Designed miniproteins, single chains, continued (4). Designs and how they scored, part 99

Each design is a single chain, and the fold is of that chain. pLDDT is the mean over its residues in the fold that is shown.

## One batch from the design tools (miniprotein)

Design m15430
Fold by ESMFold2-Fast:
Structure m15430 (fold): chain A 68 residues (1-68)
Amino acid sequence: SAVAALRAEYRARVAALAAEARATGDLAAMVRGLSELHAEAAARLDPATLAELEREAGAVLDEVLAAL
């Protein structure tokens, strides 16, 4: 489904932002990237799906913070 493809794209982009933050230590860039990703996704996904993906992205951000 289109929603499944968008969920996969969102998760892949979160993973890429996390990998970059781990490599550079630049959490501000990760937070900015997540904000941009959220704005793009909000135009294409329902609020419930977006909220689920935001919770997942927040957990990834917390893991990156703990690793830096």
Scores: mean pLDDT 87

Design m15431
Fold by ESMFold2-Fast:
Structure m15431 (fold): chain A 91 residues (1-91)
Amino acid sequence: RTDPPLPKISIKELLENIDKTPFRDIALALAYALLFGFTDIAEAIVDKMIEKKVDLNARDEDGRTLLDVARDLFYKPLVEKLLEAGADPEA
């Protein structure tokens, strides 16, 4: 059997360059991680944003923040992590 490994480089590269990655791509990666239950990836994305001082209140083209994405998916631990890191629930 020949099963080539799925490329993980795109996620790794996203995390390494999160401060230079378009916000829409970060928000999409976070949404997909939460939708598929990859909570470790979702936490890693937020942790990297906090470590690199990325703007947690940045908005996508629809005016949504990461907090809005986490709230829409009802993932409480990530909502709490974002709020603790300085995300504004009403901004």
Scores: mean pLDDT 72

Design m15432
Fold by ESMFold2-Fast:
Structure m15432 (fold): chain A 67 residues (1-67)
Amino acid sequence: AQPGVPPEEIARRFAELANRTRPLSREEALALLHGLRRPTPEELAALVEAMRSLGLRPSAEDLAALF
């Protein structure tokens, strides 16, 4: 099961970190989390960092569920 962190909070942190390299809105970040488009390797790295910064430990299963 996904941790008790709401997906909007994950999307917010993901957008914050991804914006270091390219503009990414909260809506775009949320679309990525819902699997509406494939992440780039750079976006995937930013997502993993965002999840870790929120105290989440992404496993291979968690990442497979997102993508």
Scores: mean pLDDT 65

Design m15433
Fold by ESMFold2-Fast:
Parts: C-alpha cells; structure tokens; sequence
Structure m15433 (fold): chain A 69 residues (1-69)
C-alpha cells in the first residue's frame, strides 16, 4: 500500500539522517528533516492508522536520539 511505501521511505530517511549527523553534514541533515516532514504530512493526509503512527513515533524517537548524540 502507499502507507507501507511511506513507512519504508521514513525508515530509510531516518537512517540517512543518522549518516548525515555522523558525517557532520548539517546541510544534508536539514534536507533530510525536510523530506521526513513531507512523508509525515502525506501519512496524515492518507489517515494512517494508530499502528502506523506508533511506528512513526518509534522512528521519530530514533531521529531525536541521533540529533542529541
């Protein structure tokens, strides 16, 4: 489904964010954050389920942990 594709894209973007932070590539960090926001907005527009949002929350926690490291 489109929601599953977006969730897979979100996972890939979180890994890309972690790599950009590790590389000290702050322009790439901002770019990836922007892409994450677009994916999250599309999930809102598609009325993603509670289970889908629990996965998004887990990925958001991973992203926040990477940015605070």
Amino acid sequence: SRIDELLERLEALVEELKAAVAANDFEKVLEVIGQIQVVVQELVDLNASEEDWQRVEALAQEAEAALKA
Scores: mean pLDDT 85

Design m15434
Fold by ESMFold2-Fast:
Structure m15434 (fold): chain A 76 residues (1-76)
Amino acid sequence: MPTPGTAGTLGYLRAKETGETAVVDGAIPGATAESAEVASRLSALGLQQAGFEGKVIKSYEKDGAGTAVLEVTPKE
C-alpha cells in the first residue's frame, strides 16, 4: 500500500487520465489514523491548486498502520 503522499499522486494521475473520480488508499506503518488523515489532507491541498478536489472519506488504524482513503475528483 502506498504512503498517503504517493496515494495522492496516483489518485491525481488517474483522475486526470480518466476525467473521473479516483479512490486511493495510503498507509503509514507505525502511525495513527489521525496522522494518515493529516498527511492525506495535505495532499488534498496540493490537488486543489491543480483544479482537483481531494477528500478524505475514511481513516482507520489496522495492524499497526494508520490508513486514509482519499477521493480525488476533477473540479467542475
Scores: mean pLDDT 79

Design m15435
Fold by ESMFold2-Fast:
Structure m15435 (fold): chain A 104 residues (1-104)
Amino acid sequence: EEEERKKLLEEIQKLIDEYNKAVKDLWNTARKVAEKAREEDGSADEILEETNAFIKEQNEKVNKLLEEAYRSGTVEAFKKAIDGLKKIIDEVNKKISELEKRYE
């Protein structure tokens, strides 16, 4: 039971690190796409603003999941947070792919 909680907390930390990397990759992709857009039609600021708003929304979702999990301290709560974090990471990666495909 206690050992299971420890493993789940380690998994949560790995997912937080993965999320931070995905957000960095998203922002780097948005900058490259915005640079191309600036040369074409001047929509660079819109791309960056939309990306920033998306990141802010995802950060709020991550914070809410983690606060709920740590407050509860249960194995079930940690598993729910892990599932939620994986889903959020998938959404960030999907956004990266959509930006690359749409503006290329």
Scores: mean pLDDT 85

Design m15436
Fold by ESMFold2-Fast:
Structure m15436 (fold): chain A 96 residues (1-96)
Amino acid sequence: MKSKDEVMKEVQIGFRMIALSTELHLALRNNDRDAAQAAIARIRDLIQEAVDLNLTETVQRMISQLQQLKQYAESQGTPLGLEVAAQLGELIKQTS
């Protein structure tokens, strides 16, 4: 039985993850290392928040989004893309 507060928190975390994923995509496209690192740090904090709240389905969805972001970063073929892909891979491993 999910409370209204749990549902609202899941929705809020979901929207934040979409926004941060977009920021990371733009940072990779612009080869902006500082923006990419800031986005990864915020994504890490958001995943930890979801884990601490025991939002299992939300965490699984976030891991799937990280896997897609990792593939995109690798597809860039840039040094920054490879660095970001490695960091996302470690985050997936630590969260799974």
Scores: mean pLDDT 85

Design m15437
Fold by ESMFold2-Fast:
Structure m15437 (fold): chain A 100 residues (1-100)
Amino acid sequence: SIGDRYNDMMDQISQDFNRIQITSMRQIFNGSSPQDVISQSTRDINQMTQQFQNQYPDFSDVIDIIGNFYIQQVQYMIQRVRDDPQVGQQTLQVIENEIK
C-alpha cells in the first residue's frame, strides 16, 4: 500500500539522518568549526534527499520538506550542544542506540 511504502521510506530516511546527526555531533565534540559541520551536514542531507526523491518520486514534495526540517534540526542540535555539552552527550547516546 502507499502507507506501507511511506513507512518504509520514513524508516530509511530517519536511519540515514541519524547517521548524519551522530557524525555532526561527534565532529562538534572533537572541536570542528560549527560552520564547517553545518556546511557538510547540509550537503549530506541534500544528497540524501535527492537519492530518496529518485527512489520515491511519489513522495518528492514530502522528502523536500523533511530534508529542510533536518537541516534546521542539525543547526538547532549544534546550538544545543554548544550551550549544554552534557545534553549533547545524552542526545548522541540516544540516537546511537536507535541505529543499532
Scores: mean pLDDT 83

Design m15438
Fold by ESMFold2-Fast:
Structure m15438 (fold): chain A 93 residues (1-93)
Amino acid sequence: SLIEELEAKVATLDVSDSASVAEFQRLLEELYSTFSPEQQAAFEAKVEEIEARLKERGEEVQKLPEEEQRAAALELLDEAYREVLAVAKEIAS
């Protein structure tokens, strides 16, 4: 049911809305708290990989014209949250 709630939330996730992001993060933290120590370690390792790629792609976004930076940054953030959920679902199964 937590996975179903996260899937429903990510389908309507507005990464420009801090309340939308906070609710998604809250549900993700609830799911994480149900994980074993081994599942938590696996999840953290995958999230670190996602964060490293996000940082690299974020540096490329900063090279874009200022008018394009916000849209590109929001697209990267949305993509990252969806990838984090996919990883959480894989580990939970």
Scores: mean pLDDT 85

Design m15439
Fold by ESMFold2-Fast:
Structure m15439 (fold): chain A 67 residues (1-67)
Amino acid sequence: MEEERKRLVERVREALRQNEDILGPMTDEELEERAEKLARMHFYGKAEAYRQAGKDDLAEYYEELAK
């Protein structure tokens, strides 16, 4: 669970860092905060999609990751 969350946060942070020339300079703290927020929103969206698909076990898993 936490490992999957950490993996997504790292990928989002890397993507934000690679686009820093477009997005403007960010501190390491701002980058981490933004990456964590985007990762949570992603997991929340996945949880909602799985709820709509009737896959409650997967929805619960991603709801936990969104916390």
Scores: mean pLDDT 77

Design m15440
Fold by ESMFold2-Fast:
Structure m15440 (fold): chain A 81 residues (1-81)
Amino acid sequence: MEEHLAAAAPAIRAAVEEALRARGIFPEKLGVSVLSVEGTTVTVGVRLEVDGKLYTFRAVLEVAPDGSSARVLELSEPVEA
């Protein structure tokens, strides 16, 4: 299970970045950490830096079983860290 998460890390990051840009958020730095896994549904904690400020939020993603792709299902509202 941990190996599937490691393989999915680039796809998860790419999906989160795309969802953020769709919301008008353009991070200078982006960190993604897995918080929980429920089958193919992965909840991640996201830390980002915008204009020198740190923000955190959660994203829920559907991840392909081989980790090759991910889709954002839900984004929480970013809060300043």
Scores: mean pLDDT 75

Design m15441
Fold by ESMFold2-Fast:
Structure m15441 (fold): chain A 95 residues (1-95)
Amino acid sequence: EKEYHKKLAELYRKLADEVLTKSPWPPEVRELAARYLRHLAEGHEALANGDYKTANKHFVEAAKLLKELQKIDPTAYNELVERVEKAREEAKKLA
C-alpha cells in the first residue's frame, strides 16, 4: 500500500539516524546498519511511487548489507531486525 510504504521509508530514515548517533555499537557496525536502513527506506519510497525496478535494486543491496552485519555482529543484527519489525507494525497503524 502506498501510504504504508511512504511511512515505512520515513521511519527507516529516522531509525538510520538513531542507530548512527545513539546505538552503543562500534562505529563500523553503526555505519553498516545505517546503510542497510537507508537502502530499505529508498526501496520502500520507490514502491510508493510504483518503481519496482529501483525498489528491487535497493532491497538486494539491503539484503547483502544485513548479511554482512549478521557475520560481524550477531547481537546488533538481532536488535536491528527487531527494530525493523517494530517500524513495520508502526507504519501499518499509521497507513
Scores: mean pLDDT 88

Design m15442
Fold by ESMFold2-Fast:
Structure m15442 (fold): chain A 70 residues (1-70)
Amino acid sequence: MEEVEKLIDEVLELEEKAREAYKNGDTRKAFEYMLEMIEKIKELAKVLGIPISEAVNLVAEKRQERRKKL
């Protein structure tokens, strides 16, 4: 359970880092963060035993929840 929460948090952190790197003109670093994010999503899917599409949806749901709380 802690592993799942950690993976979701890592994905969201990498997404934010990629966005900031891209806005700062560091497209290479942004791309590297995006690739790392994709690997974490794949790991999340494997840990939960769900398709990658479902893991992507879960991350999107958690992103929306965090936005709603702020």
Scores: mean pLDDT 80

Design m15443
Fold by ESMFold2-Fast:
Structure m15443 (fold): chain A 87 residues (1-87)
Amino acid sequence: SDYEVQAKNERARAEKLDAEFKELLEKYQTDPSYGKEAAEAARKLAREYAHAASLYSTIPQFQDEATEYARKAVEYRKLAEKLEKEL
């Protein structure tokens, strides 16, 4: 279905952003100038995981993935808020 294709594409985008965020977070630990970029990446990642979770929640066989991505969205939102407070 179109929703299944969209969910898989959102998952792929979220995983790519997760890798990019981890690189930015590593740089931020040694260089404070990366703080804004790390915070923005975490915020974007939280939104992508939330969107993926929403799409997967409409597909009966993907309920476990929907739950896991919803948890990741909350975790990255909290991390974004923490990083934003450090700016």
Scores: mean pLDDT 84

Design m15444
Fold by ESMFold2-Fast:
Structure m15444 (fold): chain A 80 residues (1-80)
Amino acid sequence: MSEMEKLAEEAERALEAGDVEAMVEKIREVLRLAEAAGADPELIAMVRKLLEAELARAAGDEERAAALEAEARAMRAAAA
């Protein structure tokens, strides 16, 4: 819990510094810890899609980012 909170704070700081790759790595660590703790695998998969969308947008691939965001929305709809 507080380790996950610290990793989330580090991810936010990396994002504010413009280091999207470092932000994604920190969030992946949070997701790994959450998955090990029994977090919802659909939620983990959705967040991973959103991280890929952020990387695509940072690389200038807006079409891929939009497609990944649409997949995340579809996953959320299927889980409800």
Scores: mean pLDDT 77

Design m15445
Fold by ESMFold2-Fast:
Structure m15445 (fold): chain A 116 residues (1-116)
Amino acid sequence: SEEERQKLDQLVDRLEARFARLTPEQLPRERREAQALLEISDLLSELGKTYVALDAFALGIVTPRVKELLRQAVQRDPSVLEHARRLYGLTRPLLSPEERAAADRVLEELERLVEE
């Protein structure tokens, strides 16, 4: 719904602000917190699942669960792909080459789901 999209935009704005200030020293803690939320993602609303997936993905956590949640979110709302790209753009310099390669592959897969 439009209301859910507005709520997601607000949550994404909070992620952008946090990631713009994220340092390499903070990354391990942020990843632990994202992983903890990901582990309870089945208990979350669809909006909550999308938020957790975007957060985990941008932090370099590319698991089958994150890929599944992002695929489902993009299929429901193609704008989620732009959110994923924008958030990843902020965190990319903090990620290892292997983590960046994994994230790039996920974005390519999501782009294929968004047809003209």
Scores: mean pLDDT 88

Design m15446
Fold by ESMFold2-Fast:
Structure m15446 (fold): chain A 66 residues (1-66)
Amino acid sequence: MLELTEEQLRRAARIAGVSVEQARRLLEWLNENPDASEEELEAKAAELGISPEQARELAEALRLLN
């Protein structure tokens, strides 16, 4: 599971240009779906109002900070 402090989550959100709430929702979904494909990630991100570019940057930032 990706486990992040509130500060790390805020930093990841800032890097990707999304809200902390959007970042938290995507992180929760990623922890529930650890084997998610890039296509599934982009589809979930779209549901949360996150662009494909923002989703990729957010996922990378979350991996880097964890």
Scores: mean pLDDT 78

Design m15447
Fold by ESMFold2-Fast:
Structure m15447 (fold): chain A 67 residues (1-67)
Amino acid sequence: KEDEFIEELAKKLNVEPEQVREALKVLKETLGITLEEVKAIEEAMKAGAAAAREANAAVREKLRAAM
């Protein structure tokens, strides 16, 4: 489950799974970003166009508000 996700991510980044696991630990401790949050983002992207459009719309709204 979680190990499978780490292995897949390691293959995509061309690094060892242990390096991915360590990086995720650092992100959690430093920024509070959890593996579950990373998985949720990937699942949203995998869900396809609808999720991608939602994310793009959120970014555009933030940019519009900042201008």
Scores: mean pLDDT 67

Design m15448
Fold by ESMFold2-Fast:
Structure m15448 (fold): chain A 89 residues (1-89)
Amino acid sequence: MEELKKELIERPVREATRLARELLTTTDAPLEEIVEKAIKKALEIFEKLLKEANEKHHIGFTPEEIKKITEEIVRRVEEAVRELHRELS
């Protein structure tokens, strides 16, 4: 369970961070727009992974657990994007 929960967080954050790096290097979009797009991408990936986990393993997360995972994903993506912006500036 803990390993699955870790993957549900790490993969969305990783893929969203990759998108953010691309947007920061290829576009002149404002930082806040890039943060918003990265968070949206991470949450879309999380929803897909959560659905796949439920279909394959019949794992039911509570609404409270989903909320906590979502909050952690949002926090980590925002931190990663702002750090990338500092490194690339």
Scores: mean pLDDT 81

Design m15449
Fold by ESMFold2-Fast:
Structure m15449 (fold): chain A 95 residues (1-95)
Amino acid sequence: KAEEIEKKLKEIIKRLEEEGWEITELEYDPEKKYLRLRVRSPEGVELEIEIRDGEVVKARVTGPLLSPRFTPEQAGRMFAEELVKYLEGTVKRLP
């Protein structure tokens, strides 16, 4: 199951790189069930996610052209929760 999560994480990274995103920080520890990911888009949008034991510990999205309807923390948490569902197999498709 740890190998399955690692495979899905690699697929997410590949998708992000294909879309021009830069992976600025990546830390994954399957024994601790810990993931820290920081990425930057070509437009300067930054996404920071920290997940521990399937729970979102920290999530933030910052940058130009963010929707005024959501705080950086709210937008980041929404993305991080969908990512957790994908990694745990609750959702079969990447967000």
Scores: mean pLDDT 70

Design m15450
Fold by ESMFold2-Fast:
Structure m15450 (fold): chain A 66 residues (1-66)
Amino acid sequence: SEVEKLLEQIKKEEEAKRAAIQAAIDRSRALHPLTPTDLEELEYNEKIYQEQLEKARKALEEAIEK
């Protein structure tokens, strides 16, 4: 019960962090002029963040799943 409350809190915090990261990526892409060099760097960073988000989601699901 208390462990489940902690996991729920962690999940909420991770979701907030994921939303903030995604918002930062979206803002960067929308406001930053996408030159060829900048586009390549942004695509690389987006790929890394998406991989991190997927791993975080998977880890949380596995922690809750019994």
Scores: mean pLDDT 68

Design m15451
Fold by ESMFold2-Fast:
Structure m15451 (fold): chain A 91 residues (1-91)
Amino acid sequence: MKIEVEKYDKKGPVGKVGTSEGSAEEALMKLMKAIEEDKSKEDLTYKITSSSSKLENEIMAAMLVIWLSVEGRTAKATVEGGKTTIEVEAK
């Protein structure tokens, strides 16, 4: 599985937070850490792209949306084929 995280401000992309490869668990943990470290500091949106099987992408998206909701963040997930995009709203 490959997961990519990008940051966006009101003017467009600011940069990449990180990429994770390997097992789904390793990718998810690295992704969650990257979002956690950034989310308290800046008024940014995050775009998370995952490339894997549809089922793995849907499970990952569901887990992330639930986790973000517990943290008080709003997120929208879109799953199309082998790609999942999650957009996390700015605070």
Scores: mean pLDDT 65

Design m15452
Fold by ESMFold2-Fast:
Structure m15452 (fold): chain A 59 residues (1-59)
Amino acid sequence: AEALRERGIAAAEAAGYTPTGSRVLPDGSVAVEAVRDGRRVTVVTFPDGTVEVDTGIRS
């Protein structure tokens, strides 16, 4: 979980977003919430190493 959190934070920062929080999802994925210029994004890092950026996800 910690390594996935660090990956998600790094991905958000590389995209120019500021991480505001992170949480572990029930499936073992880690969601990192980030913000830039009033826009919110969630970066989800999966146990298989896949990284997805979801704009507009609220949970």
Scores: mean pLDDT 74

Design m15453
Fold by ESMFold2-Fast:
Structure m15453 (fold): chain A 59 residues (1-59)
Amino acid sequence: MRDRLEHMAKLMEENRKSFQELAEKYREQGREGAAKSAEKFAEQGQLSYKKTKELIKKL
């Protein structure tokens, strides 16, 4: 179980990083709406990642 949660956490972190980088790219291009959407997805991914890491710590 722990190894599976760690794998999921890494996938969540990779998705968060990808959306964060995408948001920064859109912001630099002046695409504020697209940047905010990407930032929202990154934020949701970060929350899921933190929750998963908390579960791993308690195992």
Scores: mean pLDDT 78

Design m15454
Fold by ESMFold2-Fast:
Structure m15454 (fold): chain A 90 residues (1-90)
Amino acid sequence: MKEKLLEVAERILKVAEELYEKAPDDPTVRNALKLVREALEQLKKSEESDLKTVAGMLKFAARVLINAAKAYGLDTSEIEEALKEIDELL
């Protein structure tokens, strides 16, 4: 479970970084990127009991990034798929 959640988190991070490159002055994008990075650091340190909290952080960040991507006219398919995969792991 932790390995799969880490893979999904890295995919969300990639989308967040791509959005940040396109909209570096957007505080919503910047804050979502920061949250994904913090979630990844927590996940690397987490025991199985903490994974639900990290998954919650990633789901929140993913939803914020989906809304930002839509606002910039970008495809949301990859991040929506990542969000579904987190729900399947919980």
Scores: mean pLDDT 80

Design m15455
Fold by ESMFold2-Fast:
Structure m15455 (fold): chain A 103 residues (1-103)
Amino acid sequence: SELDKAKEILEKAFEYARKKAKELEKKNPHPSIEQLNEIFYEALQLGLKEAKEAGLSDETIARIERAMGQGALVAQILRYTEPDMPVEEILETAYRVALRVLE
C-alpha cells in the first residue's frame, strides 16, 4: 500500500537523520537546534525525492512532509527543554511522533 511505502520512506529518512546527528556528536556532544533543523531539512528532501520517484500520490507526499515537520518540531523543543538528552533519544521521540502523524 502507499501507506506502507510512506512508512518505509519515513524510516529511511530518520535513519539518515540519526547517521548525520551521530557525525555531528563526534564534533560537538550537544548539536544546536539549527544543526538539527538542517539535518531534518536534508532528510525531508531525500524522503520527498524517494516518494516522488516511487510515484506516491500528492496526498501521501503531503502526509510525509507533515509527519517530518512535526518530528522536526518535537526534536527542536526537546533540544531546547532537555539540553542533556542524548540525540538518539530526541530522534527516537521525533520518529514516533512522525509515525503517528503519518498514520
Scores: mean pLDDT 86

Design m15456
Fold by ESMFold2-Fast:
Structure m15456 (fold): chain A 60 residues (1-60)
Amino acid sequence: MHPMVEKIKEALKEKGVESLSIQEAIELLEKEFGAGEEALDALIKAGLLIREGDKVSVAK
């Protein structure tokens, strides 16, 4: 699995939630990989993350 997607999965598991807000996902990607909004958009376009309104979840 993509390293950024794996990190998002870990955050979901630790928080006990099925989705993160877009803002939370951007902040996580910025802190871990130094790329926020552009990285999130790329993962969504690649079909690795699913966006529903202001929430993102992992496609499995």
Scores: mean pLDDT 80

Design m15457
Fold by ESMFold2-Fast:
Structure m15457 (fold): chain A 101 residues (1-101)
Amino acid sequence: DLAEQIRNMSPEELEQLIEQRIEELKNSDDPLDQQFAELLEKGLENAKKIEDPEEYLESLRNLLATMLATDYLRKAGEALRKGDIEKAEEYRKLADELLSY
């Protein structure tokens, strides 16, 4: 369960994964990836202003879950364009699981 894995991550692990993904998106040649990276950076900056440790941790979990769900929806779209309906459904289910967190 991806949602359970995210819930069990430390703040340091969550921050590292979010920052790594932001950097990957910034280095993309796709303008949409670059725009999404800017939104994630703003989300992370806003999360870091939260003084309550539990609220901060929950904000990091929500950022990572949203980021991963978006990636799975993109992969589902690609699979659907290639006619791989089964693979598209697998990725959609993973995104639904993360967004239901």
Scores: mean pLDDT 81

Design m15458
Fold by ESMFold2-Fast:
Structure m15458 (fold): chain A 79 residues (1-79)
Amino acid sequence: VEALKKAAEEVLKTSKDEIQGLAYAIGFYITALKRLGRKEEADELLKQVEEAVKNHDIDGLKEIYERAKRLVDELEAEA
């Protein structure tokens, strides 16, 4: 999970396209949620990312990213 979090941060820093960078970063957190057994939450976030990318909604992608990050951090803290 830690490696996925680092990959998400790296993608955000290196991606020239902010929409692409945010979508890939959220994708790493979705993978982390699936590994933590939270498939339903991961599937819901994936649906939200697809909609935000379709609408070119950078602010929506940032909100989804922060929510995904918070969920993973909360699950790791409860372990």
Scores: mean pLDDT 79

Design m15459
Fold by ESMFold2-Fast:
Structure m15459 (fold): chain A 61 residues (1-61)
Amino acid sequence: GAKLAQGAGQLALGLGLADAAGAQKTEESMRRDPSGAGVEAGVRAGGASAAQAASLGKLAG
């Protein structure tokens, strides 16, 4: 619901700043597996929840 989406949105902002420093390393990992399977697995293991929550927060409006 909207209540969960709001909290997730704020958390995503903090993760965005922290992830900015590691984004470059993530790009290198993705380059090794550009098939999408690696990206899906990596995002799921690393930040699928955060990314998903951010999307839900935006949709909730």
Scores: mean pLDDT 51

Design m15460
Fold by ESMFold2-Fast:
Structure m15460 (fold): chain A 86 residues (1-86)
Amino acid sequence: EYDEGLIFVTKPQATDEERRELLEKRAKEAKELGVTGVLVEAKDKSIEEVIEEIEKLLKEAGVEIVEIEYLSEDEAVIKVRGPVLP
């Protein structure tokens, strides 16, 4: 019925290789925790602006935002409740 999901928002890495490695590692960790994980990079926008855009998309998808937590200055997690993301 309802499942928990996590959306990670982070700053991009300097190189393409470092970016891919970080994205792959984070996605793997989310799967190992048994939750649906989505990663979003804030390229030319602040993390706050990216979070606002994600919030609109989640509402349109019928997903509720439970809480937004900042893990560090460069990373935030949006906790959601609703149908599992593809």
Scores: mean pLDDT 70

Design m15461
Fold by ESMFold2-Fast:
Structure m15461 (fold): chain A 66 residues (1-66)
Amino acid sequence: QRQQQLQQGQQHFQQAVEAARAGDLETAAQHLRQSVRHFLQAGQPQQAQQAEQQVGDAALAESLRR
């Protein structure tokens, strides 16, 4: 179970980063929420925090570019 949650968290994290870089902040937020949920279910709160920071950084960079 932990491995399944970690895998799902990683997949959603990748989708969130890609969406943030594309400027699709709504899709990025949706995938980030799912990624964080899965990482927390896997017992990986630091992984969840890193996901939030990296997606946030990507979204901020996109906002500043505009």
Scores: mean pLDDT 82

Design m15462
Fold by ESMFold2-Fast:
Order: C-alpha cells, then structure tokens, then sequence
Structure m15462 (fold): chain A 82 residues (1-82)
C-alpha cells in the first residue's frame, strides 16, 4: 500500500503557510491548510521532512522525499510504502 503526502510552504505575513494533500492507498484525498510560526519556507519544509521520516520509521514504512525550491515557496512530496 502506498500513501503520498504533498506539502507546499509559502512565506506570508505572520509566518509560513503550509498546504497539504494526502493521497491514501484507495485514491481518496485529504487536504489541509495552516499557518506555521516558522521564519522561512525552507525551515518549515525541513521540519516537515523530519516529521515524515520519523512517522515512516515508527510505522515500518519506506519513505521517499522529493523537494522543489522556488523563489517564493518550497514544495515537498513524500511517498510512504508499506
């Protein structure tokens, strides 16, 4: 079974806005958006990547992380495989 998490981090007044999209093994999609107190999108993305890696290790899953950096935002895609 494979799950995919996509997160986009954008610098906004007040911190970094994160938008997430979780695609479950059955193809259903769960989306979320929140403001984080991080200073930069890069810091927020780094914290997210470390959290996903730890979650995968705790669940006994393999994880692949891809990162794309843009002038105004950072996008991270994580694929978790059981």
Amino acid sequence: ATEEIEAEFEAVPGGVRVRTRLTLADGSVIEGERLTPYETPEEAARAFEESVKRMAELQGKDVEIEREEFPDRVRVRATLTA
Scores: mean pLDDT 83

Design m15463
Fold by ESMFold2-Fast:
Structure m15463 (fold): chain A 88 residues (1-88)
Amino acid sequence: KKAQELALKAVGHAIRAIGAMLDGNADEVVRDLQAILKAGDEAEKLGFTEVAREIYRLGERVAQAAIDAGFTAAEPVLEEIRKRLEEL
């Protein structure tokens, strides 16, 4: 199940991003958010539009939580995710 693989990959990166936020590791937060964005982009490219939308929404929520926690380096990734959601 390719769609399920991409969704599980995104969830795994979301969990890692939250862990990195708790550890104060801004670089890891950004890397995990970028990995979520990439998983959404791959789902969209394969025509899994609803899976891509849910992955992007997950990324948006995690990125916003990171920014609210002071990880402002997440702002460019949040903007990119929002552009993807607007175009879906």
Scores: mean pLDDT 90

Design m15464
Fold by ESMFold2-Fast:
Formats: sequence, structure tokens, C-alpha cells
Structure m15464 (fold): chain A 65 residues (1-65)
Amino acid sequence: SMEERTEELRRRIVRLYGQIRDKYLLGQLSDEQYQQALDLVDKAFNAKTVEEVEEYLKRLEKLLD
């Protein structure tokens, strides 16, 4: 269902946020990279469509590579 898909995407965002924070605290991300990641997380949480959330998640994953 669409509700199950939305819940799955929210869990993925929460996991990515945790990974971003931990990498930043370990000095593995620059201040600029951390700020970009936080902006993408905020945009993903405020996105109106599943497709938009998935696009922001892809950008987050690329930023963390």
C-alpha cells in the first residue's frame, strides 16, 4: 500500500540521518557536506510525492559515497 511505502521511506530517511550524523562526528564529512546532507533530509521529509522522496534519498546516498 502507499501508506506502507511512505513508512518504509521514512525509516530509510531516519537511518540515513543517523549515518550522516555519525560520519560527521567521526570527521568523515566536511561542514559543507554535512549541511548539504541536512538540507536533503529536510527536503525529503517535506516532499509531497513518493517520487520526490526517492530522488532526495538517491542524492543523499551519492553524497555519502
Scores: mean pLDDT 82

